Designed miniproteins, single chains, continued (5). Designs and how they scored, part 63

Each design is a single chain, and the fold is of that chain. pLDDT is the mean over its residues in the fold that is shown.

## One batch from the design tools (miniprotein)

Design m18165
Fold by ESMFold2-Fast:
Structure m18165 (fold): chain A 70 residues (1-70)
Amino acid sequence: APKRRAVLAVTASTTEADLAAALEALPALLAEGDAELAEIRHGVDPAAVVAEQLELAARGEPLVFAGLGQ
């Protein structure tokens, strides 16, 4: 089966330290989820990212987000 596709989403509120920590943790998270990094998006609207995540999850294609408000 093809690997899951992951997107790293960077928002206007994402700090440089948050982004660096996310990038450092990303390879381990991708390996655990049997996923591959497809895209790094900068300057994304958190609401638009959530809407896209819900659509893709409904299709069985979950996304991984970093810097999108925990």
Scores: mean pLDDT 63

Design m18166
Fold by ESMFold2-Fast:
Structure m18166 (fold): chain A 74 residues (1-74)
Amino acid sequence: SEVSQIVLEYTKQLFLLMADTTDRLVELKQKLKAATTEAEKKAIEAQIEQVLADHKAQVAQLRADLDRKVAEAL
Protein backbone atom coordinates (compact mmCIF):
# COMPACT_ATOMS: atom_id res chain seq x y z
CA SER A 1 0.00 0.00 0.00
CA GLU A 2 0.99 3.67 -0.31
CA VAL A 3 1.13 3.92 3.50
CA SER A 4 3.50 0.90 3.67
CA GLN A 5 5.82 2.57 1.12
CA ILE A 6 5.78 5.84 3.12
CA VAL A 7 6.63 3.98 6.38
CA LEU A 8 9.46 2.01 4.68
CA GLU A 9 10.98 5.22 3.25
CA TYR A 10 10.75 6.89 6.70
CA THR A 11 12.47 3.86 8.31
CA LYS A 12 15.25 3.92 5.67
CA GLN A 13 15.84 7.69 6.14
CA LEU A 14 15.87 7.32 9.95
CA PHE A 15 18.43 4.47 9.73
CA LEU A 16 20.68 6.51 7.38
CA LEU A 17 20.45 9.56 9.68
CA MET A 18 21.35 7.45 12.75
CA ALA A 19 24.36 5.98 10.90
CA ASP A 20 25.58 9.44 9.76
CA THR A 21 25.17 10.96 13.25
CA THR A 22 27.01 8.01 14.85
CA ASP A 23 29.95 8.40 12.41
CA ARG A 24 30.15 12.17 13.10
CA LEU A 25 30.07 11.62 16.90
CA VAL A 26 32.78 8.92 16.72
CA GLU A 27 35.06 11.30 14.75
CA LEU A 28 34.43 14.18 17.19
CA LYS A 29 35.01 11.96 20.27
CA GLN A 30 38.35 10.81 18.77
CA LYS A 31 39.31 14.49 18.21
CA LEU A 32 38.26 15.30 21.78
CA LYS A 33 40.55 12.53 23.12
CA ALA A 34 43.46 14.00 21.05
CA ALA A 35 42.79 17.61 22.19
CA THR A 36 45.68 19.08 24.22
CA THR A 37 44.18 22.44 25.33
CA GLU A 38 40.99 23.45 27.18
CA ALA A 39 40.11 25.77 24.26
CA GLU A 40 40.32 22.89 21.73
CA LYS A 41 38.34 20.61 24.07
CA LYS A 42 35.54 23.20 24.54
CA ALA A 43 35.35 23.82 20.77
CA ILE A 44 34.94 20.08 20.06
CA GLU A 45 32.38 19.71 22.89
CA ALA A 46 30.39 22.57 21.29
CA GLN A 47 30.53 20.70 17.94
CA ILE A 48 29.23 17.52 19.65
CA GLU A 49 26.33 19.53 21.17
CA GLN A 50 25.53 20.97 17.70
CA VAL A 51 25.57 17.49 16.08
CA LEU A 52 23.15 16.23 18.76
CA ALA A 53 20.88 19.29 18.34
CA ASP A 54 20.90 18.85 14.52
CA HIS A 55 20.08 15.13 14.94
CA LYS A 56 17.11 15.91 17.22
CA ALA A 57 15.79 18.51 14.72
CA GLN A 58 16.23 16.13 11.74
CA VAL A 59 14.47 13.25 13.58
CA ALA A 60 11.56 15.62 14.40
CA GLN A 61 11.40 16.73 10.74
CA LEU A 62 11.36 13.11 9.47
CA ARG A 63 8.53 12.28 11.90
CA ALA A 64 6.56 15.40 10.87
CA ASP A 65 7.02 14.45 7.18
CA LEU A 66 5.90 10.86 7.95
CA ASP A 67 2.75 12.07 9.79
CA ARG A 68 1.89 14.52 6.96
CA LYS A 69 2.39 11.95 4.16
CA VAL A 70 0.38 9.27 6.00
CA ALA A 71 -2.48 11.76 6.60
CA GLU A 72 -2.42 12.81 2.90
CA ALA A 73 -2.50 9.13 1.79
CA LEU A 74 -5.59 8.35 3.92
Scores: mean pLDDT 90

Design m18167
Fold by ESMFold2-Fast:
Structure m18167 (fold): chain A 55 residues (1-55)
Amino acid sequence: GHGSRGGAAGVMEALSEGIEATAQGSLAGYNAAKIDGLTEKEAGEKGAITSRITA
């Protein structure tokens, strides 16, 4: 079986920490993308309206 010493427990803990960090990063990126999405549509429609009025 696995010994109480060695890299096995350390490897499992490091793996879990890595997975948690990746999940947190994904959530942060998702929130930023949603904010950008709203701004993209608003900017597009504003641009079209302004172009028509100015032209």
Scores: mean pLDDT 55

Design m18168
Fold by ESMFold2-Fast:
Structure m18168 (fold): chain A 106 residues (1-106)
Amino acid sequence: MIENFSDMELFRANEVLLGMAAASVPLDGLKNGQSPEESARLAAERLMKDPVVRAAIQADPEGVARRMVDAAKRLLPKITPKSDQDVVDRFISEAMPLLEREIIAA
């Protein structure tokens, strides 16, 4: 009942998608002077507007939050320009805990 070969492929697709979704709106917001709380709120609203992402969050909010945090910590430093690494550090330390809370509460 519990062995699925595509788990690693599905996990990798989810990592990239969730990491990109978590980063795109909050990083732009922080760079433009928004607070970590406002950036986290806007990210949560954007994620919940996507029906596939919303369904994933509603099915497993804690699992999605964990995967999103792990993907963001691993991928954001690699895909973000070096000039914006301070914004990445602020997002991970200040906005991600707030975003996790919003996702789990959804």
Scores: mean pLDDT 65

Design m18169
Fold by ESMFold2-Fast:
Structure m18169 (fold): chain A 64 residues (1-64)
Amino acid sequence: MKPSDEEIREAMLLIAIGVMKSVHRDELSEEQLEAIAERAEALFREDPDANPVALMDRALAEVL
C-alpha cells in the first residue's frame, strides 16, 4: 500500500531527529536533544505541510 504524503513527511521528521541526535550527541546533553526533538514535533503539528528539515533547523535555533 502506498504511504500518504503526510506519512512520508512524518517519517522524514523522525529521520531528521535521529540524525540530529547522532550528530550532536557529543556536544549536547540528552535533555537538550530531547527538548529539540519535542520542539520539532510541536512545529510539525502546527504546520504539517512544512519541510521537516526546515522545522528541525528552526527547533535547533529556538532551543539553543
Scores: mean pLDDT 79

Design m18170
Fold by ESMFold2-Fast:
Structure m18170 (fold): chain A 81 residues (1-81)
Amino acid sequence: SPVEEAEALFAEFVALAREILDKTTDPEIREQIKRIVHQAAEQLDALKAAPEEQREAKLAEFRAWLEQARAELLSLHERSQ
């Protein structure tokens, strides 16, 4: 289901964010990572609250957003080194 796929994508994203946070001591970068994770959680909640007929479209939007957010996490990781 779109919800199960979104939950799996979110779990994978949070695991990446956690790994980067564990290697990051800069408080500004840590706060930026936490904000990105919060935005991902908000999008997941919006998808879960959406009518079933809209969930596939919201999953596609969530996948695209996570791709951009993942690139941002990796950029923040490089800046923290």
Scores: mean pLDDT 88

Design m18171
Fold by ESMFold2-Fast:
Structure m18171 (fold): chain A 90 residues (1-90)
Amino acid sequence: SHMEEELANKKVEDLRQRIEDARKRIEEAKTGGSLEDVRRIVQELGAALYEATRLALEASPEIREKFLQVADEAQRLATEAVEIAKELSK
C-alpha cells in the first residue's frame, strides 16, 4: 500500500542518515581516533546492516533494492573501519 511504501521510505532515509553519521566518524577516526572509536563505528555499521537486511526481507520488491543499497554501503564502510583499526594496532 502507499502508506507502507511511505513508512518503508522513511526507514530507508533513517538508515541512510545512520550511514552518513558513521562515514563522518570514520573520517574523524583517520586523523585522531582510538581503537574504541573504531569499535563503536563497526558495531553501529553492523546494526545498520542487520536492520537493512531484515527490512529488505519484509519490503515490497519495489523498495527492497533501496534497503539492499544501504546494506552494501554499511558493508563497505565496515571494511574501511576494519582497515583503520589495523593501522591503529601497528
Scores: mean pLDDT 85

Design m18172
Fold by ESMFold2-Fast:
Structure m18172 (fold): chain A 75 residues (1-75)
Amino acid sequence: MYYTLTISGLPADTDVVEVLRDLGKEFPEDIVSAVAVDNTTLLVRFKSREAAEKAAEWIREKYPDATVEIVPERP
């Protein structure tokens, strides 16, 4: 089962491509797919809950005002 990390409420001046690149560097084998919905919202699919939780903590440290949610992918 995959786990989707939803990141929303990023500052409007955020370079979401750089955020995705940094996530790819930090979690190189854990990310299945990543997409920028807009300049403030990212969806990142992870292979495991543990990887998604570590990524959520990383985002909360770097972007404390962002809302981060982990959603299990429905089978």
Scores: mean pLDDT 79

Design m18173
Fold by ESMFold2-Fast:
Structure m18173 (fold): chain A 60 residues (1-60)
Amino acid sequence: GRRARAREVIARAVEKLFGQKVTDPVTLEAGLAELEAVGVDPSRLSADELAAIIRELQSR
């Protein structure tokens, strides 16, 4: 479903940005909730697009 796609995109973006392989559903759901709180829907993004958004949110 949509949440499973969002978790997959988050896992791939985190691996790309930080070299961390995240497979824990609780950690991925927490990350999804944080992104949804700032108006981001990872299920509609590529891992590259989400990685760029995370960098922008954490910069400055």
Scores: mean pLDDT 80

Design m18174
Fold by ESMFold2-Fast:
Structure m18174 (fold): chain A 58 residues (1-58)
Amino acid sequence: SSKVQALQAERDALRKELAALKEQYAKETDPRKKSILGFRILALEVEIDLLERQIEKL
């Protein structure tokens, strides 16, 4: 369905963003900034998981 396609596109976009943040996290030398990036990564992983669960219910 068009809804499934839209959710899959959103999930794929978030996965690309997550990959970019993980690369930034690996390169970050400031412990405080690295901690903030870690929380942002966790938040995106949760958002992706919720989208995947929503797709499964359709």
Scores: mean pLDDT 88

Design m18175
Fold by ESMFold2-Fast:
Structure m18175 (fold): chain A 104 residues (1-104)
Amino acid sequence: MATVALSDVEVRATSGSSVEVTVTVTNTGPEALTVVVSVHDAAGRLLASETVTLAAGESKTVTLTVTGLAPGEHTLTVAAEARDAAGRVVGGDVTEPRTVTLPA
């Protein structure tokens, strides 16, 4: 079964307008996967994405940088879309929303 899991989500302000999101991506399936990890706002707008290749049973920590944010509270969601070697979508995962406050 080709399955991908997201864990250990951390969201950290790096400046007054930028956030760094770190997440552990695990391929729990028996096949190598290409995984697109994306960060979305509360409206579902794509803010950042990164593509990683995971061997069967492999975990990688992915760091995504989101820039151009206004001061105040932001709600961010991390999503993963997994594709096999043929380019077929075979799985995905979505984290609980995380909030981060950027300084004024």
Scores: mean pLDDT 81

Design m18176
Fold by ESMFold2-Fast:
Structure m18176 (fold): chain A 65 residues (1-65)
Amino acid sequence: SLEERLEEDIRIAVLRAQLLLEAMGDEVVRIEVRLEGDTIIVTVTGADGRVVEVRVPSVALKELF
């Protein structure tokens, strides 16, 4: 379903943001997810105050427009 595809798109975006922060040697303390048009925006904050933002186009969101 469209909902299941959106959930998968969000899961992938979150995973990408977490992996990027971990690659920088920090620990994830906060995850924020926002949707803008056809794009998923994930902001991940680390214990050291590092912030990583990942923007992922969503196939599911594009299907809505």
Scores: mean pLDDT 80

Design m18177
Fold by ESMFold2-Fast:
Structure m18177 (fold): chain A 71 residues (1-71)
Amino acid sequence: SALEEVRRLLEEARAAFRAGDLARARAHIQKAADLIRQHNLEDQIEALAEELGLGRVLAETLRAAVAGRSG
């Protein structure tokens, strides 16, 4: 499902972030954000961030990417 793919991408983003690979983490967040928008899963963002323990930086990056905001 799209939700399962989003979860996988966010887990990979978290792993990349922990490894210091910020470019890879950002790429996975962008793919997750694209799927969230395509499948209208915006209501799942907070639950996914909590469940997967994304932390503040990755959670904010995900919210910004979904909203189409830069910075």
Scores: mean pLDDT 84

Design m18178
Fold by ESMFold2-Fast:
Structure m18178 (fold): chain A 69 residues (1-69)
Amino acid sequence: RPLEDRREEALRGAEGAYQDALKHAKEGNVIEATRLAVAAAILYSAAGDPEKARQAIREVGKAMEEAKK
């Protein structure tokens, strides 16, 4: 199914963007972390997982705040 294949591609892309966002957040690169977190959230939502999209934003935001301290 074309939609099913696109959902799987979106999920893989979301997972990659989320991991990259966490790495940038821990490094204190707020601009890149925010950009990647938004990309991950959009892709998770496109994959049909809005809960994971919200979790990704929350976890990256938390990592950015912890890196500031």
Scores: mean pLDDT 81

Design m18179
Fold by ESMFold2-Fast:
Structure m18179 (fold): chain A 81 residues (1-81)
Amino acid sequence: MEEFINKMKEAIEKAKDEIQKRFDELWKVVEEGKDRPDYQELVREAVAAMMTAVSLAIEGKPDEAIKLLDEQIKRLKERLK
């Protein structure tokens, strides 16, 4: 049964690294918009996406969390143009 615990730990660490990378990218995009009049809205949308991603990861859906973050990063990049 130790093998099950080890597999769970590896999955959690891999998901954590991927989610952290998306959090860093998403926040970088938000910072690029800091001089915009809608900056507070960008921050709110980014935080909401991060919170939803954490919830999905806790529910055992890290792939959905990553997909959500990738979609939000793309959406904010399009909005900043």
Scores: mean pLDDT 78

Design m18180
Fold by ESMFold2-Fast:
Structure m18180 (fold): chain A 68 residues (1-68)
Amino acid sequence: MSYVEQIESLIEELKEGKLSVAEAQQRLSEILGQALNDPSLSPEELKEVKQKASELLDLIMEKIDAEE
């Protein structure tokens, strides 16, 4: 599974309520850490990872705002 696919799975799980905000943040941090330190990852794939990470972060912030 690609890093982008992993982030997309997190977005869907978070939307479905199967994943907590804290779990989503932890998994996203792990994926980003792996992707940023993966020398085999193309610059285009890294851009896609960052874009999907931004999408998930926006969703996390939306969920936090709803809880506060």
Scores: mean pLDDT 80

Design m18181
Fold by ESMFold2-Fast:
Structure m18181 (fold): chain A 105 residues (1-105)
Amino acid sequence: SRVEALKKVLEELTGLPAEELVSDGVLSREQWLLLAEALKKQGMGKFAEELARLADELLEERGRDSLDPADFEELLRRLIERSEPEWSTMAANLLARFRELAAAA
């Protein structure tokens, strides 16, 4: 499922257990902040800042308080379009991995 793809991508990205980052198939704002902090600890602070900014923008546009797998895919797409080249490349790699795992599930 796309939920299982989301869990796997986030585990691979952060090294954290999926259960800490995803509950009931979504990322809450608290889980989203945990994701950003995990990325900062890995030296990806600028990527984490862009990710947090665009996630807040997307959730405000959609009138939601949590990210589902479709929101996460759209977030990665926006990161590809709106980030500096190094972060755009990272977001593209994450999107490709998410789609690969979603197709396999």
Scores: mean pLDDT 82

Design m18182
Fold by ESMFold2-Fast:
Structure m18182 (fold): chain A 72 residues (1-72)
Amino acid sequence: MSTKQRAGVIAANLGVPLSKLTEEAAKRLNLSLDDIQSLLVKYPTARDLKEALEILNKVLKSRGLPELENIY
């Protein structure tokens, strides 16, 4: 099973949708949900929980903010 398939199955089973990670990142960055989603649009493969988390954590780290906790 690929990492992407595994991440998708885990996210579905835990009920943690991509929208929840987006909301948490918006709160920490003091950005709108639209701004965070526009950032993710550059990475069309960021449709699963793991890929989205890596992208958002990279942005948070670049701004000196704490990374999102492992919510799975």
Scores: mean pLDDT 58

Design m18183
Fold by ESMFold2-Fast:
Structure m18183 (fold): chain A 83 residues (1-83)
Amino acid sequence: SQIAQSQQQLDQARRQGDQRGQAISLRNLGIVHRRQGRFDDSQRFFNQSIDIFDSMPRTPDNFQQRMDTSTYHLQAAADRVFR
């Protein structure tokens, strides 16, 4: 499943000390949980992703990834209010 795949990617990134991979995998978990209507879990994963990106060196790529996660987080919040 997409959840199992994203969790495996998270575990691998954590083992390797890959902060960027951890943040991206957490974002992917947030997206999947949002699609399944699990908005509380989705918000938790997006917040964890944002926290990691905010702790990383400021590169254009890291900034863009952080902004992408924030956009998905806002979309999830909007879905919760109207559905």
Scores: mean pLDDT 81

Design m18184
Fold by ESMFold2-Fast:
Order: sequence, then C-alpha cells, then structure tokens
Structure m18184 (fold): chain A 96 residues (1-96)
Amino acid sequence: GKKAVVSTGVSSFPATASDAAGVVVGAGAGGGAGATVPIGGSTTLTVTSALGETSEVTVTASLVDGRAQVTVTGEAASEAATPRVVGVYPVPGSEA
C-alpha cells in the first residue's frame, strides 16, 4: 500500500467481560477475514482489500456502558477493511 489508511468501525452490543465479539473485516474478493475477539482483548487480522492486497489490522473489543465496542485500526484500505460485528456470545469455559 502507498498510504496509511485507518478504518474505524464501532458496533455496540450488550455484553459482559466473559463474552466475545465475532468480527468480520474486509469482505472483499478474497473472501474476507473473521475472528473472535474476547471482550477486553485485541487480536490482529489479515484482511484482503478490494485491490487484492493483504494488510494487517488490530481489532480491539472493549466493554463500555455494559456494551461491547469493537474498534479496528491499522494500515488498510478503508473501503475493504470495514469491520462488521456479527454477534456477541459467551466464551466457552465461562459458566453460561
């Protein structure tokens, strides 16, 4: 990539510190990327842009006002690296 581009998307779902957010980023021609991010944690995803380039983004899930907020930051094409939260669910092993 020739330019640093930061893509920020926020999704707010009711959650607890024991939950995790399912996130899909960069649903482009390469099939997109998805991950489960624990609330209060972060992970790095490789996303494919609409131009077929791969870039790494950091996905952070936080608990704010009883809701999960998912933020994606990094050097990626904004149009291709739009984050989409598909759900919030309990992490296996925390009594559900």
Scores: mean pLDDT 59

Design m18185
Fold by ESMFold2-Fast:
Parts: C-alpha cells; sequence; structure tokens
Structure m18185 (fold): chain A 65 residues (1-65)
C-alpha cells in the first residue's frame, strides 16, 4: 500500500535526522523542519518517528556507557 511505503520512508528519514540531531542539533532541527514543510501530510509521522529514533539512539549510548 502507498500509505505504508510513505510511512516507512518517513520513519527512515526521521531516524536519520534524530541521529544527526545528536551530532549537530541545529542541522537535525533544520532537517526535520524541512522534511515536515516538504511533506505536511506526514508531519505527525515524522515527529513520532524522530522521537522514537532519538530514544533508540540514547538507549544505545546508555548501553555503551
Amino acid sequence: DLEQLGDKHAEGVAKGLAQLDLEDKEKGQEGLKKAIDSSPEYAEKLLEAYEKGLKEVLEEKRKAE
């Protein structure tokens, strides 16, 4: 389904931006805003995936500590 394809793509983009945010917060935030502006239909999905991705990266770091 096209919706599922779009959701998967948005999740991948948001996860990448979450990782970028930890390395360069300004770039991560700007990238997220750009993605939402480009695809307002997926704004909620992008935000949720970004938050989830950020939590996963933080959990990975917590395990490495």
Scores: mean pLDDT 70

Design m18186
Fold by ESMFold2-Fast:
Structure m18186 (fold): chain A 76 residues (1-76)
Amino acid sequence: VDIVDSLGRSYSDLSLEEAARRIREELGRVTGEPVTTVDGDRMTTTIPLEKGTVTVSGYVDVAPGVTDTLYKLLTE
């Protein structure tokens, strides 16, 4: 699963807790509903934040769980 912001910074090698912390520091708070697109067995979810977006991309069997956990951490 790839976690990348609109400025090209990658969070894919971090724990989800550390990814959420750094995303909040860099991009601020979530500003709206996540948008998900599905293309075959791949899905991409874009989360809008104050200073940009974060995109979570991966396979449909893994990416939803990662996206849900990251979104929860970003909104608490």
Scores: mean pLDDT 85

Design m18187
Fold by ESMFold2-Fast:
Structure m18187 (fold): chain A 82 residues (1-82)
Amino acid sequence: MEEDIEKIIKMVKEVRKANEEEIEKLKKKIEEEIEKAGEEFARVLLRSFEGELLRRAGADEALIEERAAELEPEVRELEARK
């Protein structure tokens, strides 16, 4: 599982360099890894990936900030777990 999560994080970072075609392919891979991991941490990573997609698509900074704010409670809960 941990290795799967790390793989998802790597894919998210690749989004910053990818074109639209590659981004869609990475999104499919991330969804597959999330299903394989089956953990709320994977959900948090998916939202992070979506934020990067919005940023690259030229979405308003306010929208990206709103997405980050929604992610914060889930990240805090995940971090609170030993």
Scores: mean pLDDT 58

Design m18188
Fold by ESMFold2-Fast:
Structure m18188 (fold): chain A 95 residues (1-95)
Amino acid sequence: MDMELVKKAAELISKNPVGQYYFKSKGVDPSNAEEVYEFLKKEFRETVDRLLSAGYSEEEAYRLATDLLAGLLELLTGDPELAEKIAEGIGEEVR
């Protein structure tokens, strides 16, 4: 994972009141790129596990988890290209 992308996302999230509220509600400092990254990996794994338990295939579960994470990050950063790159990078690392 390119941590410079995560650092950029953390900066954007920290400037967004919705992003600040979301991460702080989870006990994560949105200005700390390492905390944000570990949280996103954990959420991705938990989403995949839920989808697998619901009867989705491994390929479908990872695709849907990636799409859901990208959508969340787009909402929190306002940067859809950055959101997609981070979601795909996390999906690849967690596989």
Scores: mean pLDDT 86

Design m18189
Fold by ESMFold2-Fast:
Structure m18189 (fold): chain A 67 residues (1-67)
Amino acid sequence: MKQVFLKVVTRNLTPQQKRQLGQIIADQIKQAIEQNLSSKELEQRVYEAALKLGIDPKNVEIEITIE
């Protein structure tokens, strides 16, 4: 069973944006485990999802490690 360590720091996001981002992160982690994706690919997908939600990349800091 693979473990995923995730640290997300957000600034100035609405509760709705935080909820939507959290759901996308959960979905991307599931896909990364199922598809055996790298930590870098997972991190990139999460940033792309944040951009689609209209979140400024300066307001999101993401650290991901897959073990």
Scores: mean pLDDT 76

Design m18190
Fold by ESMFold2-Fast:
Structure m18190 (fold): chain A 96 residues (1-96)
Amino acid sequence: SVETNEKLAKQYLKLFLEHAKKGKYELALNYFENFLNYIENAPSFKLTKEEYNKIGNFLTFVLGDYDNLSEHVKQKLKSIQKRLVTSAVIAKAFKP
């Protein structure tokens, strides 16, 4: 259900932010992919401004270290970036 997908999205967003704060970027990105999977099935989902800023700060930080990332993580980041700009549902969730 949409409600179940929203709850799971919030759970994975929380796990993402907790691990991002600890500098565990690969694990954080895995949780972020799960978050994106659930919000694609939750079209009413909206990020708070604080959550949006925390996500943006983490992704900017990881992209700043891009040349030192493993190929697996680089491919994951490319996939995430593509989803953030091409998925209308994800774009709607990220609008202020």
Scores: mean pLDDT 81

Design m18191
Fold by ESMFold2-Fast:
Structure m18191 (fold): chain A 70 residues (1-70)
Amino acid sequence: MSLEEVERLLEQALEEGDLELAEAASRVISLTEALDDLLAKNADQALIDKVQQLLEEATRELERLVEEKR
């Protein structure tokens, strides 16, 4: 799922009042931004790996919610 798709899902969720979907989409966006910042700063690899794992988990949850609600 692209960042643009996640941002679109967040806007749609907020328009529809779907707080669960909005929270899931916001989490993916925040973790993506955090990962990009850590990579730009050459942060500790263990921290980068942890944020990548959290992003993968958040993305899976978002995808599950999208499938469940469609």
Scores: mean pLDDT 82

Design m18192
Fold by ESMFold2-Fast:
Parts: C-alpha cells; sequence; structure tokens
Structure m18192 (fold): chain A 100 residues (1-100)
C-alpha cells in the first residue's frame, strides 16, 4: 500500500532520528552539523504534531515538509562530512515532489 503524506512524514521523522544518532557517534561530523540535524529533527517532529492536531490536508503536509527539507539541504551544503545526510534530505525532497 502506498503511504499517505502523514504516514510518509511519520517515516521521515523516524529516519531523521536515526540519522541524528549516527551523526553524534561519528567523529568526522562537525558539532554544527549535529546541531543542524537535531534542529531539523525537532522541526519535523513539530510539523508532525501540528499536522495531527490541526488535521492538515495532504497537500499542506507535503508543501510544509518540502519547505523544511529545502532548508535542511541548504544547511548541509558547506560540509563534505555531511554529504550522506544532505543526500538523505535530497531523496526525501524527490519523494515529496513525486507525491505532489
Amino acid sequence: KKLSPLEFLEQVVELEAGATADARANPRVSEAVVDALAAHRDRLEALLQEARERGWSDEEILRRLLAVEEEAIAAFAGDPAARAYRQLHEEIRAAVRGML
């Protein structure tokens, strides 16, 4: 079964939690990148909570998720050690665009 936008956002939050934990364990990832990942995860968690509480439409969820992912991609652009994390966000962005 194809995931709904809300179910996809739930999956993204879970994946981002794992990525943040991996970054904290990796001595090659700068503190600034770890902080950016943690801040991004907190934004996604807040987005998921608000989507559930306000009953946002599928289009609104996808639009807001796209905006949050674009911000994360920009934040990781300057650090080669963050390349894998930037690629993850680029893949999420492509998936969101495919659902629109």
Scores: mean pLDDT 79

Design m18193
Fold by ESMFold2-Fast:
Structure m18193 (fold): chain A 66 residues (1-66)
Amino acid sequence: LEEEVKKLRQEYKTKLDELAAEGRSRIAELQAQGKTRQQILDVARETSDKINELKEEYVKKLEELK
């Protein structure tokens, strides 16, 4: 159980880190291109929503292990 929880945590940490890095990269690219504040905020919101979805999925999988 504990070993499975640790594996699941590591898997989702990697996915979350990758998603956050992709979001930061996209925001930096938009800023470099002189895109509007609204477009940058939209990408930031999209990234935040995807991170929250992954966190919800992680919680569901954790509950399945108990």
Scores: mean pLDDT 81

Design m18194
Fold by ESMFold2-Fast:
Structure m18194 (fold): chain A 72 residues (1-72)
Amino acid sequence: MILTGDEASKSGMTSVMLAGVLGGEKAMEGAAFGITSSGIDKLDSEKAAEGALKGGGGMPGSQGVRTGIQLA
């Protein structure tokens, strides 16, 4: 069930769901925002990281956050 970089890039929807499971609703929102922003503008990777960090402040692990950011 652990999704690595290349696997995460293959399925953005699965990555958002994984982020939600690991970090809750706010982590899912941050990851989704990061994926969407980076998908449009790859130069905006800092916004992707910032969104994931804001949503994942209480995440038990970084798996969901990294999955969202890796799609950028």
Scores: mean pLDDT 49

Design m18195
Fold by ESMFold2-Fast:
Structure m18195 (fold): chain A 86 residues (1-86)
Amino acid sequence: SPLEEARRLLNKGKLTEEDRKKLEAIFKQLSPDEVFELLKEYLERIQPVKKYLTDEQKEDINFLLEIAEKYLTPEQVAELKKLLES
C-alpha cells in the first residue's frame, strides 16, 4: 500500500533523491490526515536522537516539513514543528 511504502522509506534513516521523489508521489495520493499521521510518527521517532542527526538527515527533515507545509494546515505544521523542539 502507499502508506506502507511511505513508512518503509521514512524508516531507512537516510533519503536518497529517488526516495524523495517516491515520497512526494505517494503524498500526492494520500489524504492530509494520512500525511500528518505519517510525518508525526516519523518525527516522534527522530525527536529522541535529534542532537545526533547528520546534516543530510537534517536536510531530510527540512524536505519533509516542506511537504507538510504544501499539504497540511498551518496548525498541523505547527504541531509537527513542536515535536522537534521537545
Scores: mean pLDDT 82

Design m18196
Fold by ESMFold2-Fast:
Structure m18196 (fold): chain A 80 residues (1-80)
Amino acid sequence: NENYNNFQEALKNKDLDSAYNHLVELAKKLSNSSIDVELQAKFLSNAAESLDEKGKYLEANAYRLLANLILLLKNNEPLP
């Protein structure tokens, strides 16, 4: 996914504003898809647990943030 690749690239460059913006754009695309948002959030949360077990904490946190962003967007709630 281009947005996720752009997010990881920005994160490597320590450009946190760009990383967050790419993650928000990815969340918007996922929340507007025909796939159930709650199912997507569950999948991302399960993937984050697996990443935590592997010591990939930054990537795990990104997956959890993405899951939260898609749920907030679906419910028209403000983004952090």
Scores: mean pLDDT 77

Design m18197
Fold by ESMFold2-Fast:
Structure m18197 (fold): chain A 76 residues (1-76)
Amino acid sequence: FAALAQSPALDRLNDLMHEDSQRAAELAALLSALVQAVLAGDEAKEAEYRAQLQTRFGLSDEAIDLLLAMYEASRA
C-alpha cells in the first residue's frame, strides 16, 4: 500500500500514530466504532464518529472515506 502513503491525510495519520501511542489507540477505537456504525446503518453514530475524527484528529471526509475503503480491502 505504498502508493496510498502519498496521501497527505495518510501522512498525518502516520505521524499521529508514531508520536502518541495512546492517541493512536483512540484513533483506532473511533475508526472501529465508525465501521460498526456504517455496517449497522446507524447514521447518527456514523455522523458522531466522523465529527470526532474531523475535530480531534484533523481528518477530512475524504480521508475518512479512504480509511473505510482500506479497511474493507483488508477484510477481502
Scores: mean pLDDT 71

Design m18198
Fold by ESMFold2-Fast:
Structure m18198 (fold): chain A 82 residues (1-82)
Amino acid sequence: MELLREKLEETVEEEIAYVKSQSKIKDPKEAELEALETVKAAIEAYLEELKKKGLEDSEEAKVLREKLKEIEERIAELKKEL
């Protein structure tokens, strides 16, 4: 369980960094906001698929929901700074 949690958290952070690195937006904060919004949408879509499969109470879904909350907080903070 711990290994799965760590791997999922690392994968999400790597995806955010990757999307941000590929952004054509010149403002670093706007590029980060776009990357966070993109990854948030991907996690929400995956959580809906898990729910459809009856896996909403799985450890994977729990980890992704916690990470989604963190991303939403990061988005809200960035929007205050823009």
Scores: mean pLDDT 80

Design m18199
Fold by ESMFold2-Fast:
Structure m18199 (fold): chain A 63 residues (1-63)
Amino acid sequence: ERETVPALGRGGKDMTPEEIEALMRETVARAEAHYGLTLSPEQRAEVERQIRLAAEYVAEKAK
């Protein structure tokens, strides 16, 4: 399958999975603060899972 979506915040920088995870978590925290919203514990856990999977995927493709 193929998905072509404009990537926001992609700066032509190679990152490790750990760095990508940290960046994604920081982005989510900033979004929560910006919107003035709070994730429920269940929503927080789901986002955490997605961050881990996305970071692994992005790091693999960035080889």
Scores: mean pLDDT 69

Design m18200
Fold by ESMFold2-Fast:
Structure m18200 (fold): chain A 90 residues (1-90)
Amino acid sequence: SEEARKRVEEIMLEFADKLSEIDPEAAEKLREAVKKMMEEKASVEEMIEKVDELVAEILEKLSSEDRAKAVEYYHEARLKIEEILEEERK
């Protein structure tokens, strides 16, 4: 649904804001990708897949300490997204 996509966008942008404390360039790339997917009306599943790919690439370039923080932030974002997906199934 459109509402679910907007909520997922908000969660992904919140994650990008947290990521900007670690890697501002990676955060901006993530924001741009999210905005483009919203313009193209990508499904929530497509948004998740694309962001998972970008996050994996970002994590490979980070120090172990920064990687741990980024993983934690992304896991929190993913849990919020999973709650939205469960609501949409019912």
Scores: mean pLDDT 84

